# Designs tried in a protein design run: designed miniproteins, single chains, continued (4). Part 50

Each design is a single chain, and the fold is of that chain. pLDDT is the mean over its residues in the fold that is shown.

## One batch from the design tools (miniprotein)

Design m13826
Fold by ESMFold2-Fast:
Structure m13826 (fold): chain A 81 residues (1-81)
Amino acid sequence: SAAEVQELLKRLQEIYLTKTVDEAIEEIEELVEEHRHLFSPEELAKVMELLEKAKRASPKEAADLLFEALAVISAAAKKAL
């Protein structure tokens, strides 16, 4: 629903603005799992792969991967509208 997409995007913004990169990765992974029905299997797999890589990456690489994951999540959520 539109309300669910808005809630997801609002939580993503709050996480991005208030959390460290490591905390953001964990909370975004949980948020995506809660809303997995908004994603195609391919979109979900890509997001999870990016988040998994971010967990193992250097801080700079983790931030770049997290930003890419946020872009995929945002695009997928907007398609679900």
Scores: mean pLDDT 82

Design m13827
Fold by ESMFold2-Fast:
Structure m13827 (fold): chain A 98 residues (1-98)
Amino acid sequence: SLVEDLENFAKALEKLRDGIAAAETPLEFEVLGTLALMVASLLEKFARKHGLPEEYIEKIQEARDRLSAAVNAGDKEGAIAALDELIKTVKEMAEKLR
């Protein structure tokens, strides 16, 4: 189900967000941030493949760009904020499709 797949994306992003929050070294942050960016890219491809509204695709892209900037800057708080925005967007998409 499209809703179930979106809920699984949200769950994966929540685990990565919690991992980043718990990261104690720059290496842990870089690895988890890179994984989060990969998941965000897969989510964008998934949204495009399933014809989700352009508004949601744009929100995913904006959150991914903020996440990328935060990861590149070593900005843990910025990465968490970007992930929280992405998780919220995914959950809002899932609710509208119920």
Scores: mean pLDDT 89

Design m13828
Fold by ESMFold2-Fast:
Structure m13828 (fold): chain A 84 residues (1-84)
Amino acid sequence: SLRDEAIEYTERGIEAAKKGDGKEAARYAEKAVRLAIEAGDYDLAIESAQTVADAAKQYGLEEAARVAEKMKEEAERLKEEKLS
């Protein structure tokens, strides 16, 4: 399912961050968030972005953390738009 794929890409984002691969971490965060949004699961999208952002920060990947944080902000915005 799209939700299962979003979770898998979130896990891959964490592993990329652990390996110091900020570009791959950011790409996996974007994929996870988009899949979660497509599934209509905005909470999963927010959680996926936050999880990868936290991993990126832990390993000093500032650029990847910024990308993931922007993905989180976009998911939060879409959630508010859908619920309002």
Scores: mean pLDDT 87

Design m13829
Fold by ESMFold2-Fast:
Structure m13829 (fold): chain A 72 residues (1-72)
Amino acid sequence: DEEKKQKAMELKLEMHKWMAEVSREIGALVEEAERSTDPEEAQRLLQRAKELAEEAEKKIKEVEEKIKEILE
């Protein structure tokens, strides 16, 4: 089914674009932590980066499941 394949491809493209944005956000938090002179602030920034990465992994799984449903 060409239409379902097209929709799945569009979702994958949107996911890749979103993943790139999240990766940049995580990178910015890590860089800010490295520049911080306060170890407690650095730890909070790294914790936020970790939480963002975990949320991203969960969202990726949800999108992958939606793609499977579309391709059925």
Scores: mean pLDDT 83

Design m13830
Fold by ESMFold2-Fast:
Parts: C-alpha cells; structure tokens; sequence
Structure m13830 (fold): chain A 63 residues (1-63)
C-alpha cells in the first residue's frame, strides 16, 4: 500500500501542493502537522511543492 503519492494526487489533482495540503496529506499517513511544518521549513523556502517533492518530504518523515 503506497498511499502517499495517491493521497497527494487526490488533494492536488495534478497541480502544486501548498504547505497546508502537504500537512493534511501527512496527517492522513500518520505524521503530525508540526513535524511536516518543520520539515518544510528546513528543506525549502518554497510555498508550493510538486507531487514528487511532497512525496520525498513525507517519505523522509516516515523513515
């Protein structure tokens, strides 16, 4: 079950993912909102992410 990419695609429907959408996707896979928020700040200053970038962030937090 590889839910992360599917969840992100469901939320964004092929457009960029906002920080708020990324937090929501993280919560759906069991990552606290505060942890996603911190990872975003440390990894990049971008306000929006591609689906692939969002997958990488969430997968790093699940390791």
Amino acid sequence: MKGIKRILQQISKGKYISKEELIKAGEMVGIPAEEVSRAVKEKTKKKYFSIDEAVEILEELLK
Scores: mean pLDDT 73

Design m13831
Fold by ESMFold2-Fast:
Structure m13831 (fold): chain A 118 residues (1-118)
Amino acid sequence: AVTLTESGGGTFAEGSSLTLTSKVSGVDFSAHGVAWFRQAPGQPPVALAYISADGSTVAYDPRVAGRFTISRDLAANTSYLNMSNLRVEDTAVYYSALASEETGFAHWGQGTPVTVVA
């Protein structure tokens, strides 16, 4: 089975930084692009960041561009979302997902809650 295990969430002060980590198992990580999403209560999931399988394409949602950075470590089978200058509006559950050519996003993590307090 393919598993994405997210960590690094918690409660953080406004203006601080954190790094979310997603450890991947059960699949060839080098063959898959990675995306990070968030979902606030009562809202649909929003795509925040994407990196292609070869790392050549990186894209960010305008709400987080310049504050968030996506990266991947093939040796560790891990993706990272580095979040800087946190805002109260960044409060959400954050999900990692692996891209599939047929289905868009075939594999999802369990979600990691992040709370930002003023």
Scores: mean pLDDT 86

Design m13832
Fold by ESMFold2-Fast:
Structure m13832 (fold): chain A 95 residues (1-95)
Amino acid sequence: EEIQRKIDELNSRLDDIRRTYGMVYAVGYLMDMINRVGNDLFNRFSDDINLHRHVRGMMIEAYAHLRRGSRFPSSEAQDFENMKAILQELLALLL
């Protein structure tokens, strides 16, 4: 599946960034991608108010995970995984 290939490539890139530059850099890159995909969805589906609410909600949830992970080291890995899941859901909506 094309979606699965893109997800695998994304996961590989995030693991490379985390290994080379650390978790803070990987989380920043992930949040930047979430914002880009969310904005692409808003622009592409400008008339779909329900989709806009759903996408906005997912972006807010991702930011909440970023904030929690940065403040609580014990939850950092779980919050990173939750943010990855949100990006994967947003990517699926573009296809």
Scores: mean pLDDT 82

Design m13833
Fold by ESMFold2-Fast:
Structure m13833 (fold): chain A 68 residues (1-68)
Amino acid sequence: MSDKEIELKIMKALIEAGRKGLEEYRKTGDPEKGSEVFREKLKEELEKLAEEYPDSERVKEMLKNVEK
């Protein structure tokens, strides 16, 4: 049950990061800049989720994957 809530919050973090990346791409015309902002925002949101749900292996896994 809590796992479904965590997955929903991860999905919301992905959507928010995607929006920010797209805004940067629209401003600069540079898809690499958009991708950079997307990764930075996703990392920030996942770090907040890791603080909120410290026992969530799913959130930790997502953070590890974003660092690659």
Scores: mean pLDDT 80

Design m13835
Fold by ESMFold2-Fast:
Structure m13835 (fold): chain A 69 residues (1-69)
Amino acid sequence: APTGQQIFDAAKQGKIDEAAKLAAEFIRHHNLPAEPAARVIARTLLDKGYINEEEAEKFAEKVLELVKA
């Protein structure tokens, strides 16, 4: 199962699609509530400066789609 650190490392490297996939896998593995968890991860990446505000919104949306697929 991916760790939170692996999600952050992918995002820091600009691998946003990979970070979203890892975040979706993390949420599924830990049986977390999808929408709140996706929002928290996106906000954490924004707060760390890895993504901007627009990218954070799109990231949360993509993570939520991947969790529900």
Scores: mean pLDDT 85

Design m13836
Fold by ESMFold2-Fast:
Structure m13836 (fold): chain A 80 residues (1-80)
Amino acid sequence: MSREQLEREVEVSMLLLAAAVHRLIAKKSEDPEEKLKHLREAARYAREALRLAEEAGDEGSARAAREALEEAEEEIKKLE
């Protein structure tokens, strides 16, 4: 594994963690506007993670990012 591959794996992992954190904040928030804001941030991070994982050919991370994105987008639709 090259340094560039490790850096990409770390970046994807950090983006997926950011998405998960924003979804957790949204789940614990009582304000619908705050929930929507954090769900949109979660979707944004998951989408970027998906792009990077697909570019790297990392099917495992791509699947995780796709699932995170779909979950965030579904929750957004329920609030709009």
Scores: mean pLDDT 85

Design m13837
Fold by ESMFold2-Fast:
Structure m13837 (fold): chain A 98 residues (1-98)
Amino acid sequence: MVKVKISAPKKAKAGSIIDIKVEWSGIEDGEYVVNVTAKNLESGEEISASRHLKPGERSIIVSLKLPKKKGKYKVKAELRDSKSGELLGSSETEFEVY
């Protein structure tokens, strides 16, 4: 079982840039992509960023520019096979935009 860990701030200002750290373990070196999505829990508005992993990477930092809409957001990181799109592992956390 692949393990994915996400680390994000507890609170962030609307319109600011936040750094999200994604870590993973339990996979062999290969062609993978990390998708990071932050979704507003009321409106469903979301922002996302994706990055292909280099062989041997075990963590990345993904910077997201937050929308100006305040509220509670769920941030989700998904590790997928880059060829098939198969979900190998995921993690999520929540933060508040004020």
Scores: mean pLDDT 81

Design m13838
Fold by ESMFold2-Fast:
Structure m13838 (fold): chain A 62 residues (1-62)
Amino acid sequence: MLSAEQLREAAAKVEAILAETGDLPFAIHAYEDLAREAARIGDEELAAELREKARQLREQYE
């Protein structure tokens, strides 16, 4: 299980990969996974932020 700090670091890495590669399917899946972990540790604010990022990318990809 990742800590909130590790989840924020992972989210930053996903953002960097998306900026370099444009891999929307990867970023959508990664943000959704990180949002689930954030919710599991009780960080509802981070979970909501990550779900919103995934939602926006999904709309762009579809």
Scores: mean pLDDT 81

Design m13839
Fold by ESMFold2-Fast:
Structure m13839 (fold): chain A 69 residues (1-69)
Amino acid sequence: APTPLPREQADAGIALVRATLEARGYRLESEEVKTEQVGDTIYTTRRLVYRNDAGERVEVEVVAAEPAP
């Protein structure tokens, strides 16, 4: 299971994954976003599925944790 990251690190990680996979000819096939609050923390789980023309799939899951307002 993915370890929750600070929101800024999660966003940076997603941006890096996107840039790397797009440079290799992968396209975003699906994105799921789930947000839940547990106590004083908001967790945002993003699950990304990329696919290339060869039919190869890459699945990425990132969890961001940030303080509730």
Scores: mean pLDDT 83

Design m13841
Fold by ESMFold2-Fast:
Structure m13841 (fold): chain A 78 residues (1-78)
Amino acid sequence: DESLEKLLKESEKPEELARKAEETGDKELAEEAIRLAEELLKKLEELAKNKAIPEELYEELKKHLEEVIKRAKEILEG
């Protein structure tokens, strides 16, 4: 549960980076948001396989991170 709480807090970082990238037009921040979100998605997948995260919470976090990746990619594409 402690590991899950840490992961939940970490999941806020990609969104912060994506928002800053949208505000500044900084494509490097958008790239970092994508990398961090993809790393967190991988960790979420491992937690789900080990039954260390509730299915509903996994689905919600996965969807959130996928939306962050989508928004950050739009910044890169201009």
Scores: mean pLDDT 81

Design m13842
Fold by ESMFold2-Fast:
Structure m13842 (fold): chain A 91 residues (1-91)
Amino acid sequence: RTPVFTDPVFREAVERLSEELGISRAEAEEYLVNAFRKFPSHDRATGKSYSKPLSEKETKAAEALLKAAEETEGTDHMADHVKYALEESKK
């Protein structure tokens, strides 16, 4: 599912990625959306999990999201999910 970039953690990740890569916020948002869409998803009905490999820029976007989540109180579950997605994308 495509996330809505109104969440403060996603906004912080966009700012960090834009600054790190020297790209526009719109381009950073696109990489974050693409990375999030490739994150492992769990189908509760079938019990199956699946993921897609991340590109280099999508990996940087996921790393920026993880950093933003780790620095924001009350987002431990989001940080764990992003970390799991990054590890799965390396397989």
Scores: mean pLDDT 65

Design m13843
Fold by ESMFold2-Fast:
Structure m13843 (fold): chain A 59 residues (1-59)
Amino acid sequence: SEMVLEKLDISIELMRKRGVPKEEMLKQLYSLLDGLAEYYGLSEEEVERLRKHIEERLS
């Protein structure tokens, strides 16, 4: 969970520095989260929490 959250936060910062549009950031971050969820075996509750974190960070 913490490792996945850190990877998402790093990706958000890199995309912001590159000037990636919000819609493209959301698309890429959701794709990244799906891959990380499969790789680390995250529960649906953890995935939902991380989706909310992405939404909050990009609002």
Scores: mean pLDDT 83

Design m13844
Fold by ESMFold2-Fast:
Structure m13844 (fold): chain A 71 residues (1-71)
Amino acid sequence: SEAEELIAKGEEALAAGDLRTAAEHYERASRLYAEQGDLKRAEEAAKMAALLYLQVGDLEGARRAGEHLRP
């Protein structure tokens, strides 16, 4: 699925040390999982995105990603 492809792209970016790109991919995957009704995977992806945004000092990105953890 598109969400699984985004998780894979996030993992690739993380392996390359591109934490910001990884966060963006996980955030998008979270939205797609939520649209599919897969709330568990949506929350896991949102949590990963928020943590990665915090790692790079992007407080706005972390806050935005955190909004995906709850409706």
Scores: mean pLDDT 83

Design m13846
Fold by ESMFold2-Fast:
Structure m13846 (fold): chain A 102 residues (1-102)
Amino acid sequence: SLEEVQRKLEELIEILKEAIEKVKEGDLDGAIELLREAILKLNETHRLLRESGLLTPERQKLLDELEYLLSEAIERVRAGDLEKAIETLERAIELAKELLKL
């Protein structure tokens, strides 16, 4: 349902905000664990949209971009590029909010 999709996207946004705080605290392993959880939540959201017949081309494009940003953020954290990791996660939050508005 649309309500279930909205709930999953809100959960995703909260996980991403927590991941930013972990990066700021220097808990890089905790940040990576949260980002892996975020990818799983994104995959659940993708499945729910597909099963509900709500997977439009616009939603698919935003989901693909969001998955790319989460993968990029993990690589940035692993590389010690923490400023770019935070910037990438802030962009991911904005895309998740765009999905939530659809």
Scores: mean pLDDT 88

Design m13847
Fold by ESMFold2-Fast:
Structure m13847 (fold): chain A 68 residues (1-68)
Amino acid sequence: MEKVLEELREEGERLVELARTDPEKALAAAVELGRRIAEAIKRYPEASEELLRIGAETDRRFREAVAA
């Protein structure tokens, strides 16, 4: 579980950086990240709150990066 949370946080950071340089590729990667978070919630329902928070925080930062 902890390793999955760490990997998803790392992917979220990478996605936000990608959004600043290549928004089109970042959008495709965002769809994939959302799918992986949904799968992780299904596999580790006890971590669903943390997983949803990671998704929400990444989405907010992604929108800020694209809008800048």
Scores: mean pLDDT 80

Design m13848
Fold by ESMFold2-Fast:
Structure m13848 (fold): chain A 80 residues (1-80)
Amino acid sequence: MKHLEEAREYLKKAEEALKKGDKESAIKYAQLSLEHAQKALDEAIEAWRAGKLSDEEFQEILRELLEIAKRAAEIIEKAK
């Protein structure tokens, strides 16, 4: 899933920016990660409804998206 991969990559960039003390970039990348995670969730729901994802595959994607969202939110909070 393209948006899931983009959410992961922006999360990594947000974490790297936070470690470097670049708070502005950390917030921007974390927000981009959340935007792509939302799009990935919408795509996963559509694919699950269409029978293209099993219940197990959908649950695994949902779990990963929740973890990305939690970590991105934590980065935004720490970068204030």
Scores: mean pLDDT 87

Design m13849
Fold by ESMFold2-Fast:
Structure m13849 (fold): chain A 56 residues (1-56)
Amino acid sequence: MEEFEKAIEEAVKKVEELHGKDTADLVRRYLESVAEKEGPEKAKEIAEGIIANLDA
């Protein structure tokens, strides 16, 4: 598994637990779109930022 894919999966799981499946699906779509347009490193940074924000 690519590192950015793992980060996206972790962010989506945390969002699902706190905000529900519909919000988690939106976050997944957004991060996948970022990976396609801006590259995997940018998607990973954003996913890690989401994880950190949810843990705060």
Scores: mean pLDDT 80

Design m13850
Fold by ESMFold2-Fast:
Structure m13850 (fold): chain A 61 residues (1-61)
Amino acid sequence: MKIEELRRKAKELREEARRLIEEMESTDLSPEERRELVLRAVGLEIRAIGYEIDAELLERK
């Protein structure tokens, strides 16, 4: 159902964000490259939160 899809999407995005952070810590990156990875990870976290909120709103119905 749609709620399960939203929760799965949120989990997937969070795991992707975590992998980006781990890659940043494991790789010698320039300050500019680190900014780009941080922005990407933050974007994924915001999207994951959005999906979690949508799932909760649908579940409360």
Scores: mean pLDDT 79

Design m13851
Fold by ESMFold2-Fast:
Structure m13851 (fold): chain A 62 residues (1-62)
Amino acid sequence: MVTEEEANDGVAMIYLALANLAEKKGDFDGAIEDYRKAIELATSPEVRKLAEENLKKVEEKK
């Protein structure tokens, strides 16, 4: 059974994966949008921190 917390972190992880794929394609604007969405949806501090750290790195590349 999936809890609401597990479901939200799962969606956040999907946005993290999409953002990472966008970065590899050079779509930094898309990556930033997806990382921001991951931060909004993350219920786990670990997932949120990972999204925040990746967002900071991609913003430095613009």
Scores: mean pLDDT 77

Design m13852
Fold by ESMFold2-Fast:
Structure m13852 (fold): chain A 117 residues (1-117)
Amino acid sequence: PLVDGDAVFAELAAAGASVLVADDDEEELDATAAALEARGVKVVGKARNGKEAVELALKEKPDVVLLDYEMPEMDGLEAAKEIRKAGLKDTKIIIVTKRPTPEVIREALEAGADAVI
């Protein structure tokens, strides 16, 4: 289901969660990481594509992974599937998209994501 991103960030800060952020837009990646850190969230890694997100998630074992839906080489859905296949069942996966259509939400949940924002 679509969730308010500000509410999610507040919950992550309250829980003391460790977060990995993935986005192919370096400016958006840095802005998202800065916004999370400003709220007291620990950003344990920044990935520029889905493949790097999978590698960092396996290394850092974050509480939450924020995956941009559209990334080259490996998109957010493919990254979510690979993280789940690798056995990180306790890590929450949140897909970030500017186009949260019912189809995108369905595909994200099928890929093993917990939420879409």
Scores: mean pLDDT 78

Design m13853
Fold by ESMFold2-Fast:
Structure m13853 (fold): chain A 70 residues (1-70)
Amino acid sequence: APDAPEPERITPEAVENMKKAAESITKVYGDKETGENLLKAAEAALGRSAREVTRIVHRALNGEPIPPPP
């Protein structure tokens, strides 16, 4: 089935969903910095595994540098 519970790799649709989540956080909390960090993490997520994306999000939320895309 095309709808796996968790994708093996981050799809463009998943990236769009992450960007929407970042916008929602910015609007709800007014925290532009956290929203921008999450948006950068979402853009870096395309083609990466879900496990790598989790690490990128944690790094972004902690203000740590995001590892470069492969």
Scores: mean pLDDT 67

Design m13854
Fold by ESMFold2-Fast:
Structure m13854 (fold): chain A 98 residues (1-98)
Amino acid sequence: SQQYLNQGQRYFGQGNYQTAVQYYQQAISIDPQNAQAWAGLGASYYQLGNYQTAIDYFQRSLSLDPQYSGAWYGLSNSYYQLGNYQQSQQYYQQGQDY
């Protein structure tokens, strides 16, 4: 729902990534097609250092909305942290197209 998405974004902006995860999960439980909420989970797990989990959620976001540039940049940053620089650069360029 929009209310839980907004709360997730608020707590993410405050640097409270664990609480942001909880609200994004609630948003997805109500609307599992919400690409922005999936990207919010990805971004939150990225900030927590869980890069593989972040990749999984960003990929889910892009499966719902392939034009969501934020999720492409999230994939790029996550692959960079895992040392896959070639894949990181490719996803960064795809984000620039939107």
Scores: mean pLDDT 91

Design m13855
Fold by ESMFold2-Fast:
Structure m13855 (fold): chain A 105 residues (1-105)
Amino acid sequence: TPLEKAIEEAKKIIKDPRLRDAVLGFADTLRELGLPDEVIAEILKVIIDAIKKYRNGEMTPEEALEEAIKKVKEILDKYGVPDEVRDTVIQGVRGLFLLVEEELR
């Protein structure tokens, strides 16, 4: 499925076990919030792409977070996700990028 492919890409790209496990746990949280697998796959792909851009020097952690939040909001708008669920999703994305920033310390 698209979600299985996104999870496999996360495992290949995210070498830090802590960040990888946090991204996978976030996917489980999105499923518990009732998001369809297609929506979860698109959100994970956005997060993975932002982490790639940060790691290859194209973006700072702050720029990667800002791009990820912008694109995730666009996905949530596209699929008509309720505002209460959106806030939870965006807070989850912010939490993941605290771990990304911690790698610089």
Scores: mean pLDDT 81

Design m13856
Fold by ESMFold2-Fast:
Structure m13856 (fold): chain A 75 residues (1-75)
Amino acid sequence: KEKEIAELQKKIQEAIEKALEAARKGDKKSVEENLEEYYKYAKELFLLLGFSETAAEIMAKHEKEILKKEAEKLM
């Protein structure tokens, strides 16, 4: 569990960094791809933490929306 959480956190951080860098370059496609990766890893993390499938989906979509807003500020 701890090892899996650490791996997901690393993937989440990488997706955030790539999305924000893509946004600074105006690369909308790369922003969208990395936002989708962020959503997938965030959902997996919430499931690992014991949230239900429905709760994990809602929470991960909310996190994706927040990151999307931050990326839009850089474009």
Scores: mean pLDDT 85

Design m13857
Fold by ESMFold2-Fast:
Parts: C-alpha cells; structure tokens; sequence
Structure m13857 (fold): chain A 59 residues (1-59)
C-alpha cells in the first residue's frame, strides 16, 4: 500500500546517506536510490526490496 511505498523510500534515503558516509561514492548511492524510486513508482515493491537488501549489505 501507500505506507509501504513511503517506508521503502524513507529507508532508501537513510541507506543512501549512510553509504555516502562510509564509501564517499555519491554516484553509486544516487543510482541505487533512483532504482528504488523507479521500482516503487512502477509498483514493483519486490524489486525495490531486493535493491534495498543489496544496499544494506554494502553499508
């Protein structure tokens, strides 16, 4: 639902910031955040969750 979309986008923002702080790679963080946003906008919440899981493993 809408709450799940908001939760995924908030988590993406948090992880992107953390990734930049740890790696300094703003481009990679921006690309991952954009992919999550596009997946959420397309209604593909499973893909968004998969990208988030991968990002969490790198942070």
Amino acid sequence: GEAEKQELLEEAERLSVEYVLRTGDEEAASAASKEIEEAVNAGDLEKAREILRELRKRV
Scores: mean pLDDT 80

Design m13858
Fold by ESMFold2-Fast:
Structure m13858 (fold): chain A 56 residues (1-56)
Amino acid sequence: LRERARELAEEASKFPELKEAADAVLAAIDAGIMTDTQLQAVVKELTRLIKEQEAK
């Protein structure tokens, strides 16, 4: 779960519109402050946002 959230945040950071939010998520993951519930929410939301950016 943590590894998946990190992978998605790194992928999202490649999009200029998502970079700031993705970098903040990466920092939170590295700091160890995110719960499993928060990581699941991040995975779901980043997957959606990346798909929307790729469709542009």
Scores: mean pLDDT 76

Design m13859
Fold by ESMFold2-Fast:
Order: sequence, then C-alpha cells, then structure tokens
Structure m13859 (fold): chain A 94 residues (1-94)
Amino acid sequence: SAKVKKILEEAKKVIETAKLLFVDSSTPEGAALLPEKQKYSLQDYIDLLSKQIKALKDVLEKEKDLPQEVKEEIKELISEAEELIKLIKDAMEN
C-alpha cells in the first residue's frame, strides 16, 4: 500500500541520516556533512529511530498479506535502526 511505502521511505531516510553521525568529519567530504550531522541532537536521533522501529513493527503486525521480500526488508531496517540506537547510546555514555 502507499502507506507502507511511505513508512519504508521515511525509516530508510532516518537510518541513512543517523549513519552520517559516524562519518569522519576530519575529511573534506565528512566536513561537508556537518550541517546534516548537527540537524538533530543525539537524543532526537534515538527518538526518531525508535519511532521508525515502532511504525515498522506495526506494519508487520497489521499487514498480514505483505510479500516475503517486503517483510524481510522491514526486519532488516528494524535491526539496523536498533543497532544505530545502541551505537548512539554508547557514544552518549562516553
């Protein structure tokens, strides 16, 4: 459905943006990403990723007729988002 596609696109965007937090800013390429890396606080990234995980899990629970490939993509996105939350929390504690 269009709603499922939108949720997947939004989740992928948030995950890709959160990955930019771990790009080396000492390079010219990494320095160019500083405005995007500073767009949200670390807690805001955790909250955004958690919101996406909840939305993705809700899709898996409610959309019983999803193709297997889409279900696997959603599960991979959830796992990646959960790993990013762990990495951000580890960075906040140091």
Scores: mean pLDDT 76

Design m13860
Fold by ESMFold2-Fast:
Structure m13860 (fold): chain A 110 residues (1-110)
Amino acid sequence: SMEEIKKLMLEVLDRLRSHPDADLFRHLPDLSSLPDYLKIVPNPVSLDIIRERVESGEIQSLDEFEEELEQMFENVLKYNEPGSGRRLAAEELREEARKLIEEARKKLES
């Protein structure tokens, strides 16, 4: 059901938000302190923005949800240098997100 899908997406977001590597992802960075951020990352996304889109019904499927999360991770990976702590945090949280989405998909198939 649509309500079941919405509940699963919100549960994934809650799990990601509580993750040790989530600090960079909960909110957008201070864009006023980061000149050229929007040139590198034209579509800024955070966990809070994705939650708002899920709650409003703008994101209605696990596929759309996965696309939004992947965009959030790609934004951080583009902006931060390879091997940086921020990039490593993005890679760790991305793996957790992929695992949680796979678990959510299996719950809908049962």
Scores: mean pLDDT 85

Design m13861
Fold by ESMFold2-Fast:
Structure m13861 (fold): chain A 64 residues (1-64)
Amino acid sequence: SEAQRHVDEGERLLAEGKLDEAIKHYERALEIDPNNQRAIDGLLRAYSQAGKNAEAAKLATKLA
């Protein structure tokens, strides 16, 4: 799916340390499929690695 393609690209970019680009791909995946667990998990990791702790906490709270 298009959402899965964005997740795969986000994971690749995250592994390369390209945090802002990884975040954009995970956000795009969630626009297409809001319940995509891999995109959610990837976005949480990317936010945490980028020091975006407020964004990570807000996303985690929305899922609880």
Scores: mean pLDDT 84

